Designed miniproteins, single chains, continued (4). Designs and how they scored, part 18

Each design is a single chain, and the fold is of that chain. pLDDT is the mean over its residues in the fold that is shown.

## One batch from the design tools (miniprotein)

Design m12604
Fold by ESMFold2-Fast:
Structure m12604 (fold): chain A 90 residues (1-90)
Amino acid sequence: MSPEEEAEKIVEEYEKEAKKIVDEAEKKAEQTNDIKEIHEAYEKIREIETKAAEKLEKLPEDVREKALKKMQEIKDEILERLDEMYLKLL
């Protein structure tokens, strides 16, 4: 597998896990009306980001930088969704 293919797979796994975390948090927050579900989602996103960044650290710098930029775009979108849910519960 090329470094580019490995980076793409890491980013795809990050996006899939991040979306699942947000979808589950949204569903739970609707059922419990508890901001704790949103706080737990932020912590889970931080954990998977750390794990993905650690995997990317083993790849060439140029490949890593492109993957990190893509992950940041995904993260910004996910955090916007979490922030909207948080404001709704206030």
Scores: mean pLDDT 84

Design m12605
Fold by ESMFold2-Fast:
Structure m12605 (fold): chain A 69 residues (1-69)
Amino acid sequence: GAHEADRLGVQAVLLAAQGREEEAVRLLEKAYETGGLSAEGFRSMAAALEKLGAHRAAETARRLADLAE
């Protein structure tokens, strides 16, 4: 549900902030699979990840935003 997807998204940002970017990417993919995060949600997540310097995770979030539309 939406709460699970939001939780996964927050955890992905925290992992990226810790330099654990591959784990962040996996959680973003799982958030997409739950169906609870909108395209706009993924775009907001991508912006946050880019500000953290997590460029690969940000790119993944942008791709998932396109798929969620």
Scores: mean pLDDT 82

Design m12606
Fold by ESMFold2-Fast:
Structure m12606 (fold): chain A 74 residues (1-74)
Amino acid sequence: MTAEQLEAQKKVVKDLEELKKLIEKGVFSREEIQQILDSVKGALELAKQLPEPLPELIDALEEFIKYLEELLSK
């Protein structure tokens, strides 16, 4: 894994944490949360296709998808 890949992974994980905080504050509509879910699912598929797996990134994306799906089911 290159330093650039490690930095990109850390940035995405941090961005997901900040996005979750904004969702918890209620700044997004249900439609916007659905769009975020679709985007994150796409990001997970791309992350799985990387030549070197980034397990922390994959785990963070999967946990965030689960969180959004549970939120939308309520």
Scores: mean pLDDT 79

Design m12607
Fold by ESMFold2-Fast:
Structure m12607 (fold): chain A 75 residues (1-75)
Amino acid sequence: AYREATRHMIEAQKALKNGDKETALSHAERAAQLFEKAGLPEEAYRVLSEMYDQLGDKQKAEDYRNKAEEERKKK
């Protein structure tokens, strides 16, 4: 499961480099869903935080960064 999440992260970064922000966000959201299914919610929230930050959505980036930090503290 998390291998597929990593593949979607790679596709998201490729889309972002090509200026396709909608495709980049779509792949990042799919990666986050797969990380959550794999029991890795910190990674899921980190992926979304970084993607929204790169897309200029500072509010969502901060919200997901805070969620990732909370998951980190849970071990």
Scores: mean pLDDT 82

Design m12608
Fold by ESMFold2-Fast:
Structure m12608 (fold): chain A 86 residues (1-86)
Amino acid sequence: VRVYPRHPYGHTPEQLRSLRAAGLPEEELRELLRQAYLQEKKQIDEKLEEAKKNKDEEEIKRIEEHRERTERLFRELGPEVYEELK
């Protein structure tokens, strides 16, 4: 059965929601949320730093909008984990 990893940098919020619906234990889900959040944050921070270095204001805006959307999704799926890691 094709379950995971579906992404080399961790699970997407949509995948984590699917795993929760499938009955994954809450403790396991929290660890997957933690790993996914840290990996997404790292990728966003690296892209944002490169865009700022290149002074690409349009790219900076796109990355910041993506960051806001990602932060919102993680707050909704795992507010306790989000508060721990922010």
Scores: mean pLDDT 70

Design m12609
Fold by ESMFold2-Fast:
Structure m12609 (fold): chain A 81 residues (1-81)
Amino acid sequence: MKEYLEKLIEELNKRLDEISAEVAKLRQQPLSPEVLDRLFDLGVEAVRLAVEIVTLKHHLENELTPEQKELFEKFIESYKK
């Protein structure tokens, strides 16, 4: 389980880096409503990913209850799809 969580954290960090790179690109473009909307959407996604990474790190340091683990795994699966 711990190794699986570490790999999952690494994958989520890579996704977060991709989002951060796109945000950086958009911030170099002229400000338009479309750019602002995209920046907002990407920012929200980045925050969600950051929260998941923090939650995974917390689980890695302290075991989650079986109920918390199941809810968390369902949330990650739903987010990826």
Scores: mean pLDDT 74

Design m12610
Fold by ESMFold2-Fast:
Structure m12610 (fold): chain A 70 residues (1-70)
Amino acid sequence: PSAVEVTAQFLEKEGGLSPEQARAVAEFAAENPDASVEELAKVVKEHAPELSDEEARRVAEGARRIARGF
C-alpha cells in the first residue's frame, strides 16, 4: 500500500475522520513529509473542523509519523 493509503486508514480508524477527510489529509502529509505538526494540524482542522485543536494535533502527529516512514 502507498503512504497515502496507510495514512488515510490510520486517520479514519484512529482519528475518526471520514474516508474523504482522511484521504485529503493523507495526500497533504505524503506530499509534504517535512511539514511541521502545527502545519498538519491546521490542515486536519480545515478538513475536519469538528475536531478540537488538541485532537487535530494528535491526529497530525500520527499522520506525520506514518508519512515519514515511507
Scores: mean pLDDT 80

Design m12611
Fold by ESMFold2-Fast:
Structure m12611 (fold): chain A 60 residues (1-60)
Amino acid sequence: SIEELQEKKKELAKEYDKLLEQLNEAILNKDEAEVQALLTKINQLKAEAEKLDEEIFKLL
C-alpha cells in the first residue's frame, strides 16, 4: 500500500512539473486566462500531494 501511494506521488510530481512548464509559457505569452487556469490546477495538485503525504505518514 505504501508503494502504491509513493507511485501516485511520483505521478503527481511529474504532472506538477508539466504544469510549471506550461505556466512559464503562459506567462511569457501574457495569457492571463491560461495562467489563472494553470495556477488553479497547480493548487489542486498541491492539495492532493498533501493528502498523500498524510496517508503515507499514517502508514509509518
Scores: mean pLDDT 85

Design m12612
Fold by ESMFold2-Fast:
Structure m12612 (fold): chain A 100 residues (1-100)
Amino acid sequence: MTAKAKEFEEKYGEPLAKLEARFKAEVEAAGYDPEKIKRVFEIAGVIQAAIAKLLDLLSESQKKLLEEVEKEVLLEAAEVAEEYGLEEIAEVLREEAEKK
C-alpha cells in the first residue's frame, strides 16, 4: 500500500494537481447555478473514489457512491480523468459504468 501510493503520487501528482485546479475553476465559473456546482462535486467525488479503489483504500461510503451514481456521471468522470493523463483512474471509472 505505502509503496504503491508513493508510486501513484510520483506518476500522477502533477496531473491530479491540474485536475483539482480545473474543478476549482469550474465551481467559480458555475456562479449561482446549483446544478452545475452539484455536477462538479459529483465528478470530483467519483474520481476520488476511483483513486481510493485503485490504491485499495476504498471506504464503504465511496463504494456506495460508485454503486449508486448514474452511469453518465462515471463516463463523464472517466473522460475528464483521461484528458488529464489519469488513464488507470479512467479505466476504473469505465469498469464501474459497465456494471450499470
Scores: mean pLDDT 76

Design m12613
Fold by ESMFold2-Fast:
Structure m12613 (fold): chain A 59 residues (1-59)
Amino acid sequence: MKIVTLPKDVTLEEIEKYHKQGVKKIIVPANTDPTVIAKFKVKFPDVEIILTPDPGVAQ
């Protein structure tokens, strides 16, 4: 299973690139915009999105 961790400002274009490479699971910070997450779920329903707590590393 291929897993990738992306920043909270990840774009649909980047998700599309990783999906094309066979990524099935994407990890993003919990502070990622809910609208962006919703768009990803609609565009790539086969991709699991996991939210991680943001330890304050980036804001």
Scores: mean pLDDT 72

Design m12614
Fold by ESMFold2-Fast:
Structure m12614 (fold): chain A 78 residues (1-78)
Amino acid sequence: SRSQQILEDSRETLKELFLKSGFKEEYAEELAQLLADGSDPSEIAKKIEEALKAGGKLSVPLVQQIYRNVLKAAEEKE
């Protein structure tokens, strides 16, 4: 959706969720932006993997679900 309200809400909520999962602020903000923009799933998956290597964790259930959904979408392009 391109609704401004949904994009603002999703960006803030996603950033907070990633930060709660121990993601560095730079990765949390970039991931929130990529997801809000509907960016390529493979690009989003790569960024999540980089954040995890930097000390992020999949401790928040919704973050785990986002990662799984993004991986599935990326696989569908193969």
Scores: mean pLDDT 76

Design m12615
Fold by ESMFold2-Fast:
Structure m12615 (fold): chain A 55 residues (1-55)
Amino acid sequence: SEAEEETARFASTLSPEQQAQFQALLDRYRALVAADGPGEEIDAVVQQMIAVMES
């Protein structure tokens, strides 16, 4: 999807360390969404992803 492609482009502008952290969080986000996980956990992961991008 365009959103996924845009996220990948954004991640490519980060340092290797930030990219690794972001990819780990994105993988967890995808797993939670696929498993229909609790909204609170999904929101927490999203907040962590934003924090990495703002670092």
Scores: mean pLDDT 76

Design m12616
Fold by ESMFold2-Fast:
Structure m12616 (fold): chain A 77 residues (1-77)
Amino acid sequence: SAMAEELREKVDKTVEEELEILLKENSREEALQKVLEAIKARLEYMSKKEATLTPEQKVVVETLKERIKELEEELKK
């Protein structure tokens, strides 16, 4: 769905913008770790309500899970 794709792009843009800000005063590893921790915290909060999430919120949750995997691979964890 076009709306699902727009939601994914919005999440990706937010992550990229946060990373760029953090990279100004942090090493690459520190910036990636801080972004990863923020995404994990958001995912944990949303996952507690998984049974009551809207379809749009479920798309965000799945996108956050995928971004966590990508960031962990970049950190070689």
Scores: mean pLDDT 78

Design m12617
Fold by ESMFold2-Fast:
Structure m12617 (fold): chain A 100 residues (1-100)
Amino acid sequence: MKRITVTSAEEVLKLAREGRLDAVGQFIAELIELGAKPGEWVSKETLKEALKRLGYTDLTDEQVDAIIDELEKAGILEKRIVDGKREYRLKESFEVLVQE
């Protein structure tokens, strides 16, 4: 697998259709299809739905929060708090693992 920088939603979706993304890349593709494109804020419920679409239906809230924290540390997601509610968005550019 090779690490590449992606800068557009369309590039991620193309790689997903070609079956070249790892599990993290597939999660990002599902988020984009649910409307979590770069610059667009989404709820934790949208992140949970993307995980369910990948077959992760049995995750606890704590496990979902841990996944979100790792994606934030990896520079894939940004977080904000608005009136005590957490919202998330994909960064304008981030790294994904792809098969060559």
Scores: mean pLDDT 79

Design m12618
Fold by ESMFold2-Fast:
Formats: C-alpha cells, structure tokens, sequence
Structure m12618 (fold): chain A 90 residues (1-90)
C-alpha cells in the first residue's frame, strides 16, 4: 500500500531550535508515530518535523499533533508554521 510523508517546517525563536526539535521527537516517540524532528541544516531557527503514515491525512495529522504539543510546552519558542507539505512515497 502507498505510504505518505508529511513535512512541517516550524519557525522558532533563535537559540530554541534544539529544545523544540527534542520536544517534538519525544512526542512522536511517545505516540509510536513513525517520524523525525530535527533542526534544519540550513537555518537554525527552523525545525523540520517529518511523519510517515498510510494516508496523507494521517501523516499530516501526526505532524500537526507534534506541533501542537511543542507549542503547548514552549509557547514563546514556537513562532508558527513556515510551510507544510505531504507527498506519496515510492
């Protein structure tokens, strides 16, 4: 069956990217979601959350769940969503 990759790019307060990424990853791991959260290699104010699921809706919902969790934990460190995308994996 096809799998889908959702990618959220979060804008974070300067110096907060590592903490935001770790908190998002802890959420994904605690929920058993197949995904990764990391500071962008090209911009340390951006955190990339990627999730994989059997539907595009589920992949995006999982990524948005991680975003909402981080925003609740660190409301002053997460400035918003810079971009979101979903694609079908081969």
Amino acid sequence: MPRYLAVLVLETKKGSGVEVAKTAQDYLDSKGIQGNAAVSATDDTEVVISTVADTPEQALEDALGAYEYVKKKHPDKVLGIKSKSVMQLP
Scores: mean pLDDT 86

Design m12619
Fold by ESMFold2-Fast:
Structure m12619 (fold): chain A 104 residues (1-104)
Amino acid sequence: MKKSIAERVKELTKKLIENYKKAKDPNLSPEERAKYQKEADYYLSKIYLILRLDNFSKELIDAVVEAIREVDPEAAERLEKTIKENNYDINAFLRALQEILDEL
């Protein structure tokens, strides 16, 4: 699978971030936050499925970073630094991605 899959991962990642930000918003009701959290979890599961099927290729990991960069450039720089420092280690990537999502 090639670049068209990377564009899909990028789109899913933007939807993930949007829903995670809403899930963390203290101005929303607990019920609304739970709904956005469920939506975010759905997009995260779709991204993980695609990444796993492509054996966590550098191209797809980079697509996730680029999607984050369009929404939050500072978060993207932190994620990219962690990825490069750990030579695209999947566990380092997944941990750093979760940390960014938790800080949204």
Scores: mean pLDDT 81

Design m12620
Fold by ESMFold2-Fast:
Structure m12620 (fold): chain A 98 residues (1-98)
Amino acid sequence: NPRAQEALELLKAERPYMDELRKKAAESGDSKGLAAETLERLAELLGYTELAPFMRDIGLNSSPDIVYQAGAELLQAYVQGLSPEELRARLEEIVANS
């Protein structure tokens, strides 16, 4: 799948930035800030820039399980070529089921 391969290459290129965010969070104890910045950055990286504030809010306010589900859904949406509106509806469903 070309989109899956593209997503993998984008994630690999961002690894140094993500490693720096994880280090900063470990030093400060700010796991919510790490989750928020990670989901926001992932949305921007995959072209869902309009959802970046929504993904940040999920990172700040959701349990680790919901944060994980939101990140996985974002990656799957990119691979499937979902619109921002379709992805938003799925994310709202995930958050509502928390």
Scores: mean pLDDT 81

Design m12621
Fold by ESMFold2-Fast:
Structure m12621 (fold): chain A 104 residues (1-104)
Amino acid sequence: STLAEQVAAGEAKIPGIARETAEALGREEDVPEFEEVLRALLEARLSPREEALELLRELLRRLEERGAHRVVLLLAEIGLAQVEEDQARLEELQAELERLLAEL
């Protein structure tokens, strides 16, 4: 498969994954925000490091301005920490996600 075909296949799965994630979390109203995060994470994975950092920082800023739910923000922050290779930050964010999921 070409890279373009792999990107298209990934993008085609995003609405389903976003819906399933939102439903599992009782956050069906946040499906568009989950879709935006998943698309940005896919694009970041396929981008050079500096472009991935800029993309994820801009995503996080936009989501914060919209008042997105903490779980949505946390997924974006985890993606950013992965690109930054900040293991300590990644562990802190993963622990926060686990705590938030336990409250549902």
Scores: mean pLDDT 79

Design m12622
Fold by ESMFold2-Fast:
Order: sequence, then C-alpha cells, then structure tokens
Structure m12622 (fold): chain A 67 residues (1-67)
Amino acid sequence: GSGFSDYDTFKEKVIEAARELGLDPEAVRAALDGKGTEEQYRAFALAASYYLAREGKVPAGATPPPP
C-alpha cells in the first residue's frame, strides 16, 4: 500500500537519532512497535525529541548543547 512511506521514514530517522545519542536502537524499535518496556519508551522519547529538534522544529532559543 502507498500510504505508509512517511511513517517508515520517521521510524528510520528516530532509530538513527538513537544511534547518534548512544541509545539501544532495538529498544527504540520495540517502543515504536508498541511492545517496549518503560525504559525503552524513555529511549524512544529522547530519540524522537532529538530528531524533531534536529529537523529545526524548535524556536531559535532552544539549541541543545554540543557534544
């Protein structure tokens, strides 16, 4: 079906963000599939927040500290 390419791209980008943050990508994948533990959902939330910030969807005053 031609309806879910955007979601598949989102999943891949969040998993990439998890790798960049040093998080377990399997934990993030489990949370994205709705099968994760509380810790895996926390990892997903952090990775998703980082991905959205990286996309420039935050105001100019909300810059995360450099690594």
Scores: mean pLDDT 70

Design m12623
Fold by ESMFold2-Fast:
Structure m12623 (fold): chain A 84 residues (1-84)
Amino acid sequence: SEAVKKIVERTKLLIEEVKEAFPDNKELNAKLEELKKKADELEKDPNATVSEAVKVLNEVLSLIRSTLSSEEVDEILKKVKEKL
């Protein structure tokens, strides 16, 4: 589904921006790598649903919001929007 592909692309871009901004945060980057693997699996699955893709995106957003300051999250989301 094109909708699933777009959500997965946005999720992967978000993960990359966080990893670039916080390369020394090993625990955060390890959790992001696990979520990236889930996103990669959805991209390869022709039966993947929009609901499943949104769930992975929300897991990434929840992780960064619990780990980073609101200002750091806003800066990351701004960079993601600029690359869309």
Scores: mean pLDDT 87

Design m12624
Fold by ESMFold2-Fast:
Structure m12624 (fold): chain A 76 residues (1-76)
Amino acid sequence: SLTTVGVRVDGITSEEQLEAIKEGVLKDPVVKDVTGRLSKSRTSAGLSVVTTDREKGIKAVKEESLKAGATAVTEG
């Protein structure tokens, strides 16, 4: 079954960082779609992840966000 997970990524300041996270997360076979946008202050991003496995989807976001320079990743 498909589920949609909302994730907040702190410490993301650029569209380039956000695109790198989205591309990396999409490479995980449990992830079917990723959308996201930077905060107006350019201190965080909100992501919406369509996945077959909620826990693995969140883990993929966390790993790719850390690679891109993020400081924290939270569900919700």
Scores: mean pLDDT 86

Design m12625
Fold by ESMFold2-Fast:
Formats: C-alpha cells, sequence, structure tokens
Structure m12625 (fold): chain A 66 residues (1-66)
C-alpha cells in the first residue's frame, strides 16, 4: 500500500532526526507518483539534497520499491 510505504518513510526519516517537513515532502512524492521507480528516484534525490547519506537514501529507496 502507498499509505503504508509513506508511513514507513516518515518513521525512518524522523528516527534519523529529519524534520517533519522533509518527511511530509517525501511521503507526498510516494502518494502522488504512480510509478514506483520514479517515486524511488525522487525520494532518493530529495533526501540527498537535504543532506541525507547515500546509505539512508538506499534504505528509503528499498522501502519505496518493496
Amino acid sequence: SKIETAQKLIDTLRRNGYSIGLATEVARIVLETDDPKQAAEKVEATVLKNGGSEELAEELREIVLS
């Protein structure tokens, strides 16, 4: 479910000390993007742009693609 995926992304970002604003933006990308691969790419790019590590970006990408 896209909703479950969005909730997992929010939890992961908040657990790693990121703002509710970033978590909401990433969740919105997943909910509004129909293609999972495009959603994963946008999530990864957004996290990296906001100072996230490549390891975190990979973890979030895997959540989107699962």
Scores: mean pLDDT 85

Design m12626
Fold by ESMFold2-Fast:
Structure m12626 (fold): chain A 74 residues (1-74)
Amino acid sequence: SASEALKKEADEVYEKALEEIEKAKTDEEIRKVRREALARLHEILAKSTDPEVAGYIIAKGAEIKAFADEKIKK
């Protein structure tokens, strides 16, 4: 379904963002990955007409933010 395809696309953005944040050597690199991943998730969100898909994508964005912010604090 279109909903499952969008969730899969969001999962791919999420997984790539977490890997790039983990590999980042500077706070600036972490902020760049966070910004770019959130922008990409926003593009996917704009394609959604399903509140469940929207909630799923928003949750993935929140997790990326939390992971990036935690990495910057350490």
Scores: mean pLDDT 86

Design m12627
Fold by ESMFold2-Fast:
Structure m12627 (fold): chain A 91 residues (1-91)
Amino acid sequence: EEEKLKEEIEKMEKELEPLVKEIQELSKDPSASNQKKLLELQLKVLDGYKKILDWIKKQFPDMSPEEKAAIEQLEAEIEKKEKEIKEQLKK
């Protein structure tokens, strides 16, 4: 089951790869316009990861309590990061 999870996660991560590369390129020039775009792209990547984790929980409802707790912890960390980035975008 871990192998199947890994393959699906890798597929979803590959869909996010163009956004991650754009983030890396924009981070080399910290102009105000690039900073806003960088933060917006980071939010898109984080939203993508949240969707992956939610999908995993739905596909594997019988996962161990430890695995489910780990996923919920990751979701909480992503949510915290999204709030931090959204706050930066307001400034």
Scores: mean pLDDT 76

Design m12628
Fold by ESMFold2-Fast:
Structure m12628 (fold): chain A 75 residues (1-75)
Amino acid sequence: MEELKKLMAEWIKRAAENLLAQGRNPEDARKALEYAEQGKIGEAEIYLRRARMTPEEIKAFEDAEKKAQELRDKL
């Protein structure tokens, strides 16, 4: 399991570095690198996913998150 985490972290770091080189969503790509370095694979995957999104997809994700939070606040 430890070896699998190392492989996942290395893959995420390489993918995030490629996105940074392309100049797309640098904040999310950088956070993916930071979490991968800390061994927080789940968080690193979330930020890597965000870094791959278009601006429209990011906005839709944020709108959905806001609606989910509003629903939780009503419960």
Scores: mean pLDDT 75

Design m12629
Fold by ESMFold2-Fast:
Structure m12629 (fold): chain A 81 residues (1-81)
Amino acid sequence: MSTEEVLATWEAELAKLEPGSEGELTALQLLRHYIETTELSDAELRKVKAFLEGVLAKTSNPRSQAVLQESIAILDAKIAA
């Protein structure tokens, strides 16, 4: 499955979840785990970062924002390495 297909699937699944719900938080934590454990190229890391920045811009829940910010920081560290 391409990175674009994975991101499209995550966008669709997140859109079904209520903002700030435990389901949204769990989904974002699973996405963080995917970022931590999956080998991604620099181009793929940048695509995932852009996607997460888009989600962060739409999210008003502080817990979801914290998970997204941590995930973006992990991506930034991987891009810098």
Scores: mean pLDDT 78

Design m12630
Fold by ESMFold2-Fast:
Formats: C-alpha cells, structure tokens, sequence
Structure m12630 (fold): chain A 68 residues (1-68)
C-alpha cells in the first residue's frame, strides 16, 4: 500500500475527528498528529517540498482543532 502524504493523512484525521462523538478524544488525536508533524518539520534533512506539505497538513489539523 502506498503511504499517505502528510496532507492526505491530515485530511483523513479531519474526517475522523468530524465523525468522532467524543470531542475530547477527537481533540487529543488532532493534537497528537500536530505534535508528530511539528517534530518532522524540525528535521533538518527534510526536503523543502516535504516541509511545505507538512506545513499545509499542520494548517488543516489546526483549522479542524479550532472548529471543535
């Protein structure tokens, strides 16, 4: 199976958060994903293209968190 891009992963989590009845669980899952992607963004070996995609994924996750 082809691994999900950071944006595809973020879009999947946003849809799962919208369907999650436990808002605290949804929030915690989005926060965990944000923390993970922030650590990946801090990697000096990451390409500029990957960093741009991670930044877009972080924006999507933060928007979903603010909407909760």
Amino acid sequence: MKPLSPVEFAELLVEEAKAEKDRARARNRLLAAITMLQKELANPGASPELKAEIERALALLREALDAL
Scores: mean pLDDT 80

Design m12631
Fold by ESMFold2-Fast:
Structure m12631 (fold): chain A 84 residues (1-84)
Amino acid sequence: PSQAEIDAEVQLGLLEIQLAVAKMASERAKTKEEYEDVLKALERIKEQLRAMLADPTVPPSVRAAAEDLLGEAEKLIEEVKKKL
């Protein structure tokens, strides 16, 4: 794989970890403030995924995985919003 492919895979992996942490935080959240903190984290992840999808140098395989991850983040955002 090219260096650009490796860099994109690493960035995607970091976003996957960030989403997993945000999901665990949402499951532990009990207060409005805790849900608001989770929402901020999820919206930041969404912005980073959208930026990755806007980059024409990102490989198709990474784009597909980023689209799936974006869908997961958007679903979790809607679930968290229902708790607010």
Scores: mean pLDDT 86

Design m12632
Fold by ESMFold2-Fast:
Structure m12632 (fold): chain A 75 residues (1-75)
Amino acid sequence: SHMEEKKREEERKKFLISLLKAVLDGMDRETVLEAIKALGERFGDEDFQREAEKLVDEAYKNPEKGKKIIEELEK
């Protein structure tokens, strides 16, 4: 259970990094939000979807903050 929890957290982190990099690469908000929804539905992870939507919104409003979030997630 603890090992499974850690694997899910690592997978979520990798997807969050990829989504935030897509935002900084100029991908439009609608496309990124559709990707977040598809991932959340596929994995049944509403907490991930909610967190990803929040971080993506922050990155679109402030790309500098988005870059810092990626750096923290990559630690």
Scores: mean pLDDT 80

Design m12633
Fold by ESMFold2-Fast:
Structure m12633 (fold): chain A 95 residues (1-95)
Amino acid sequence: RGREHLQEGREHAQKAIEAIKKGDTETALKHLEEALEHVDRAIEAYRDDPRVRTLAQQARELLKAAITALKAGDTERALQLAQAALRLLQEALAL
């Protein structure tokens, strides 16, 4: 379950990045919020795995920051934050 939630979080983060690049803010926000929900579930599932949990928690904060930036109209900042979150989720999946 935890690994599936990390994979879903990664896939939604990738879709959000693609939507940001296309200027589709509404679709990007939906995917960032879906990524955040899956990452929250992954954090719960990896309760006893501090390495994966720490990366997931860091990705969570970056996804929250990306949502805030995108709502403020800062698409460049949102893209950078979403890409940083994606890298952390990929790192967690490699463990």
Scores: mean pLDDT 90

Design m12634
Fold by ESMFold2-Fast:
Structure m12634 (fold): chain A 64 residues (1-64)
Amino acid sequence: VSEEELDKEVEAALYYIQATVHRLAADRLEKHGTTEEQFKQAEEHRKKSDELLAKAREIDAEVA
């Protein structure tokens, strides 16, 4: 594995982890939320998770 490929794999892994954290946050806010603000935060976390996951997949595809 080249250093460049390894750097990209690490970057992709970090995006996957961040996406997972945001997804879990959204799930918890949706399950336990009682206020409009909490539901808006859940929606924001969902969107951020989707964006980060897309970036991770794009980088991962480049590395093969």
Scores: mean pLDDT 81

Design m12635
Fold by ESMFold2-Fast:
Structure m12635 (fold): chain A 84 residues (1-84)
Amino acid sequence: DELRRLVEEGVRAAEEGEKLLKQGDAAGGTGHALRGIGLLTQAILLARKEGRLEELRRLLEEALERTKSPLAKKMLEGTLEKGL
């Protein structure tokens, strides 16, 4: 499922971005964080096109419960508040 893939890859990018930022790699960390935002934006656009915004909300809520990354949580919360 492409929608689930976009959410899962977006979360992984945010998690990797946080790890790199903690290592002092501001450029690499920022790049991965921006990739995460891009993937979550693609998920919103796909869900709108396919009438799956409620399913996207559930996927974002599931991801929010599973992730241990504060950055990923913040990005997921922002997507829920502003994208849906």
Scores: mean pLDDT 86

Design m12636
Fold by ESMFold2-Fast:
Structure m12636 (fold): chain A 103 residues (1-103)
Amino acid sequence: SRAEELKKEAKELRKTTTAEELLEKAEEIARENNDLATLAAVTALRGSIAGRAEEGRRAAEEAARAQAEELEKNASEAAKKAAELIEKALLIARLELAEKKAA
């Protein structure tokens, strides 16, 4: 499935990049295309990753994911690419947290 493919890509990307680096790329694409919805999604996920209370953090991550999915379905190629970067950033952030909790 697409979710499984993105998870595999996120695991590989985690070896050479951070969630923040992927969000920076998504923000650049959104800014170049005046995509305010994608900029809002990046801001929401960035705030979530920065360590707000766990419950509020998960709610913000879920909202950012829903926003990215909607952008992908209805958006230009640039917005689809930004949405994919946001999804990969979210997966990397979750993998990093799982590793910290296991270690």
Scores: mean pLDDT 69

Design m12637
Fold by ESMFold2-Fast:
Structure m12637 (fold): chain A 77 residues (1-77)
Amino acid sequence: MQQLADYKARIDALAAAGRLSPRAAQVGLLVADAKEYFEQGDYKKAKEKAQEALKLDPDDEEAKRLLKESEEKLKKS
């Protein structure tokens, strides 16, 4: 929880400083939301947020990993 809040705060700070495009900021927030849902055990929402991030940036490694891990967690074992 705390590390995700720090991550979101850093994205907001970079966006305010003009160092992130609006699209890059949106991808970062979607990845942060996916991580938060994954940590809460809501793997369906984590998968959805990771897929949204990949629609904006198909090469985002964190979103790809979260999608794969969320799908694995949705398996019975």
Scores: mean pLDDT 74

Design m12638
Fold by ESMFold2-Fast:
Structure m12638 (fold): chain A 69 residues (1-69)
Amino acid sequence: SLKEQIEREAELSMLIMKASVAELAKDYKEAAELYKKALEYARKNNMPQEVIDILEEKLKEAEEKLKKQ
């Protein structure tokens, strides 16, 4: 079970990192897709509400910036 928990946390961290890199590159389409994927993953794996809230905020920010492009 511990190995599975570490693997889930690693997968979420990787998705967030990829989304952040895309956002820094101003690729808001890819950033939004990755934040949405991270958010869906966090919800399915019952991650803390604080994590879900942050991902929802990041997704909204990326979507808003995408609309301005």
Scores: mean pLDDT 86

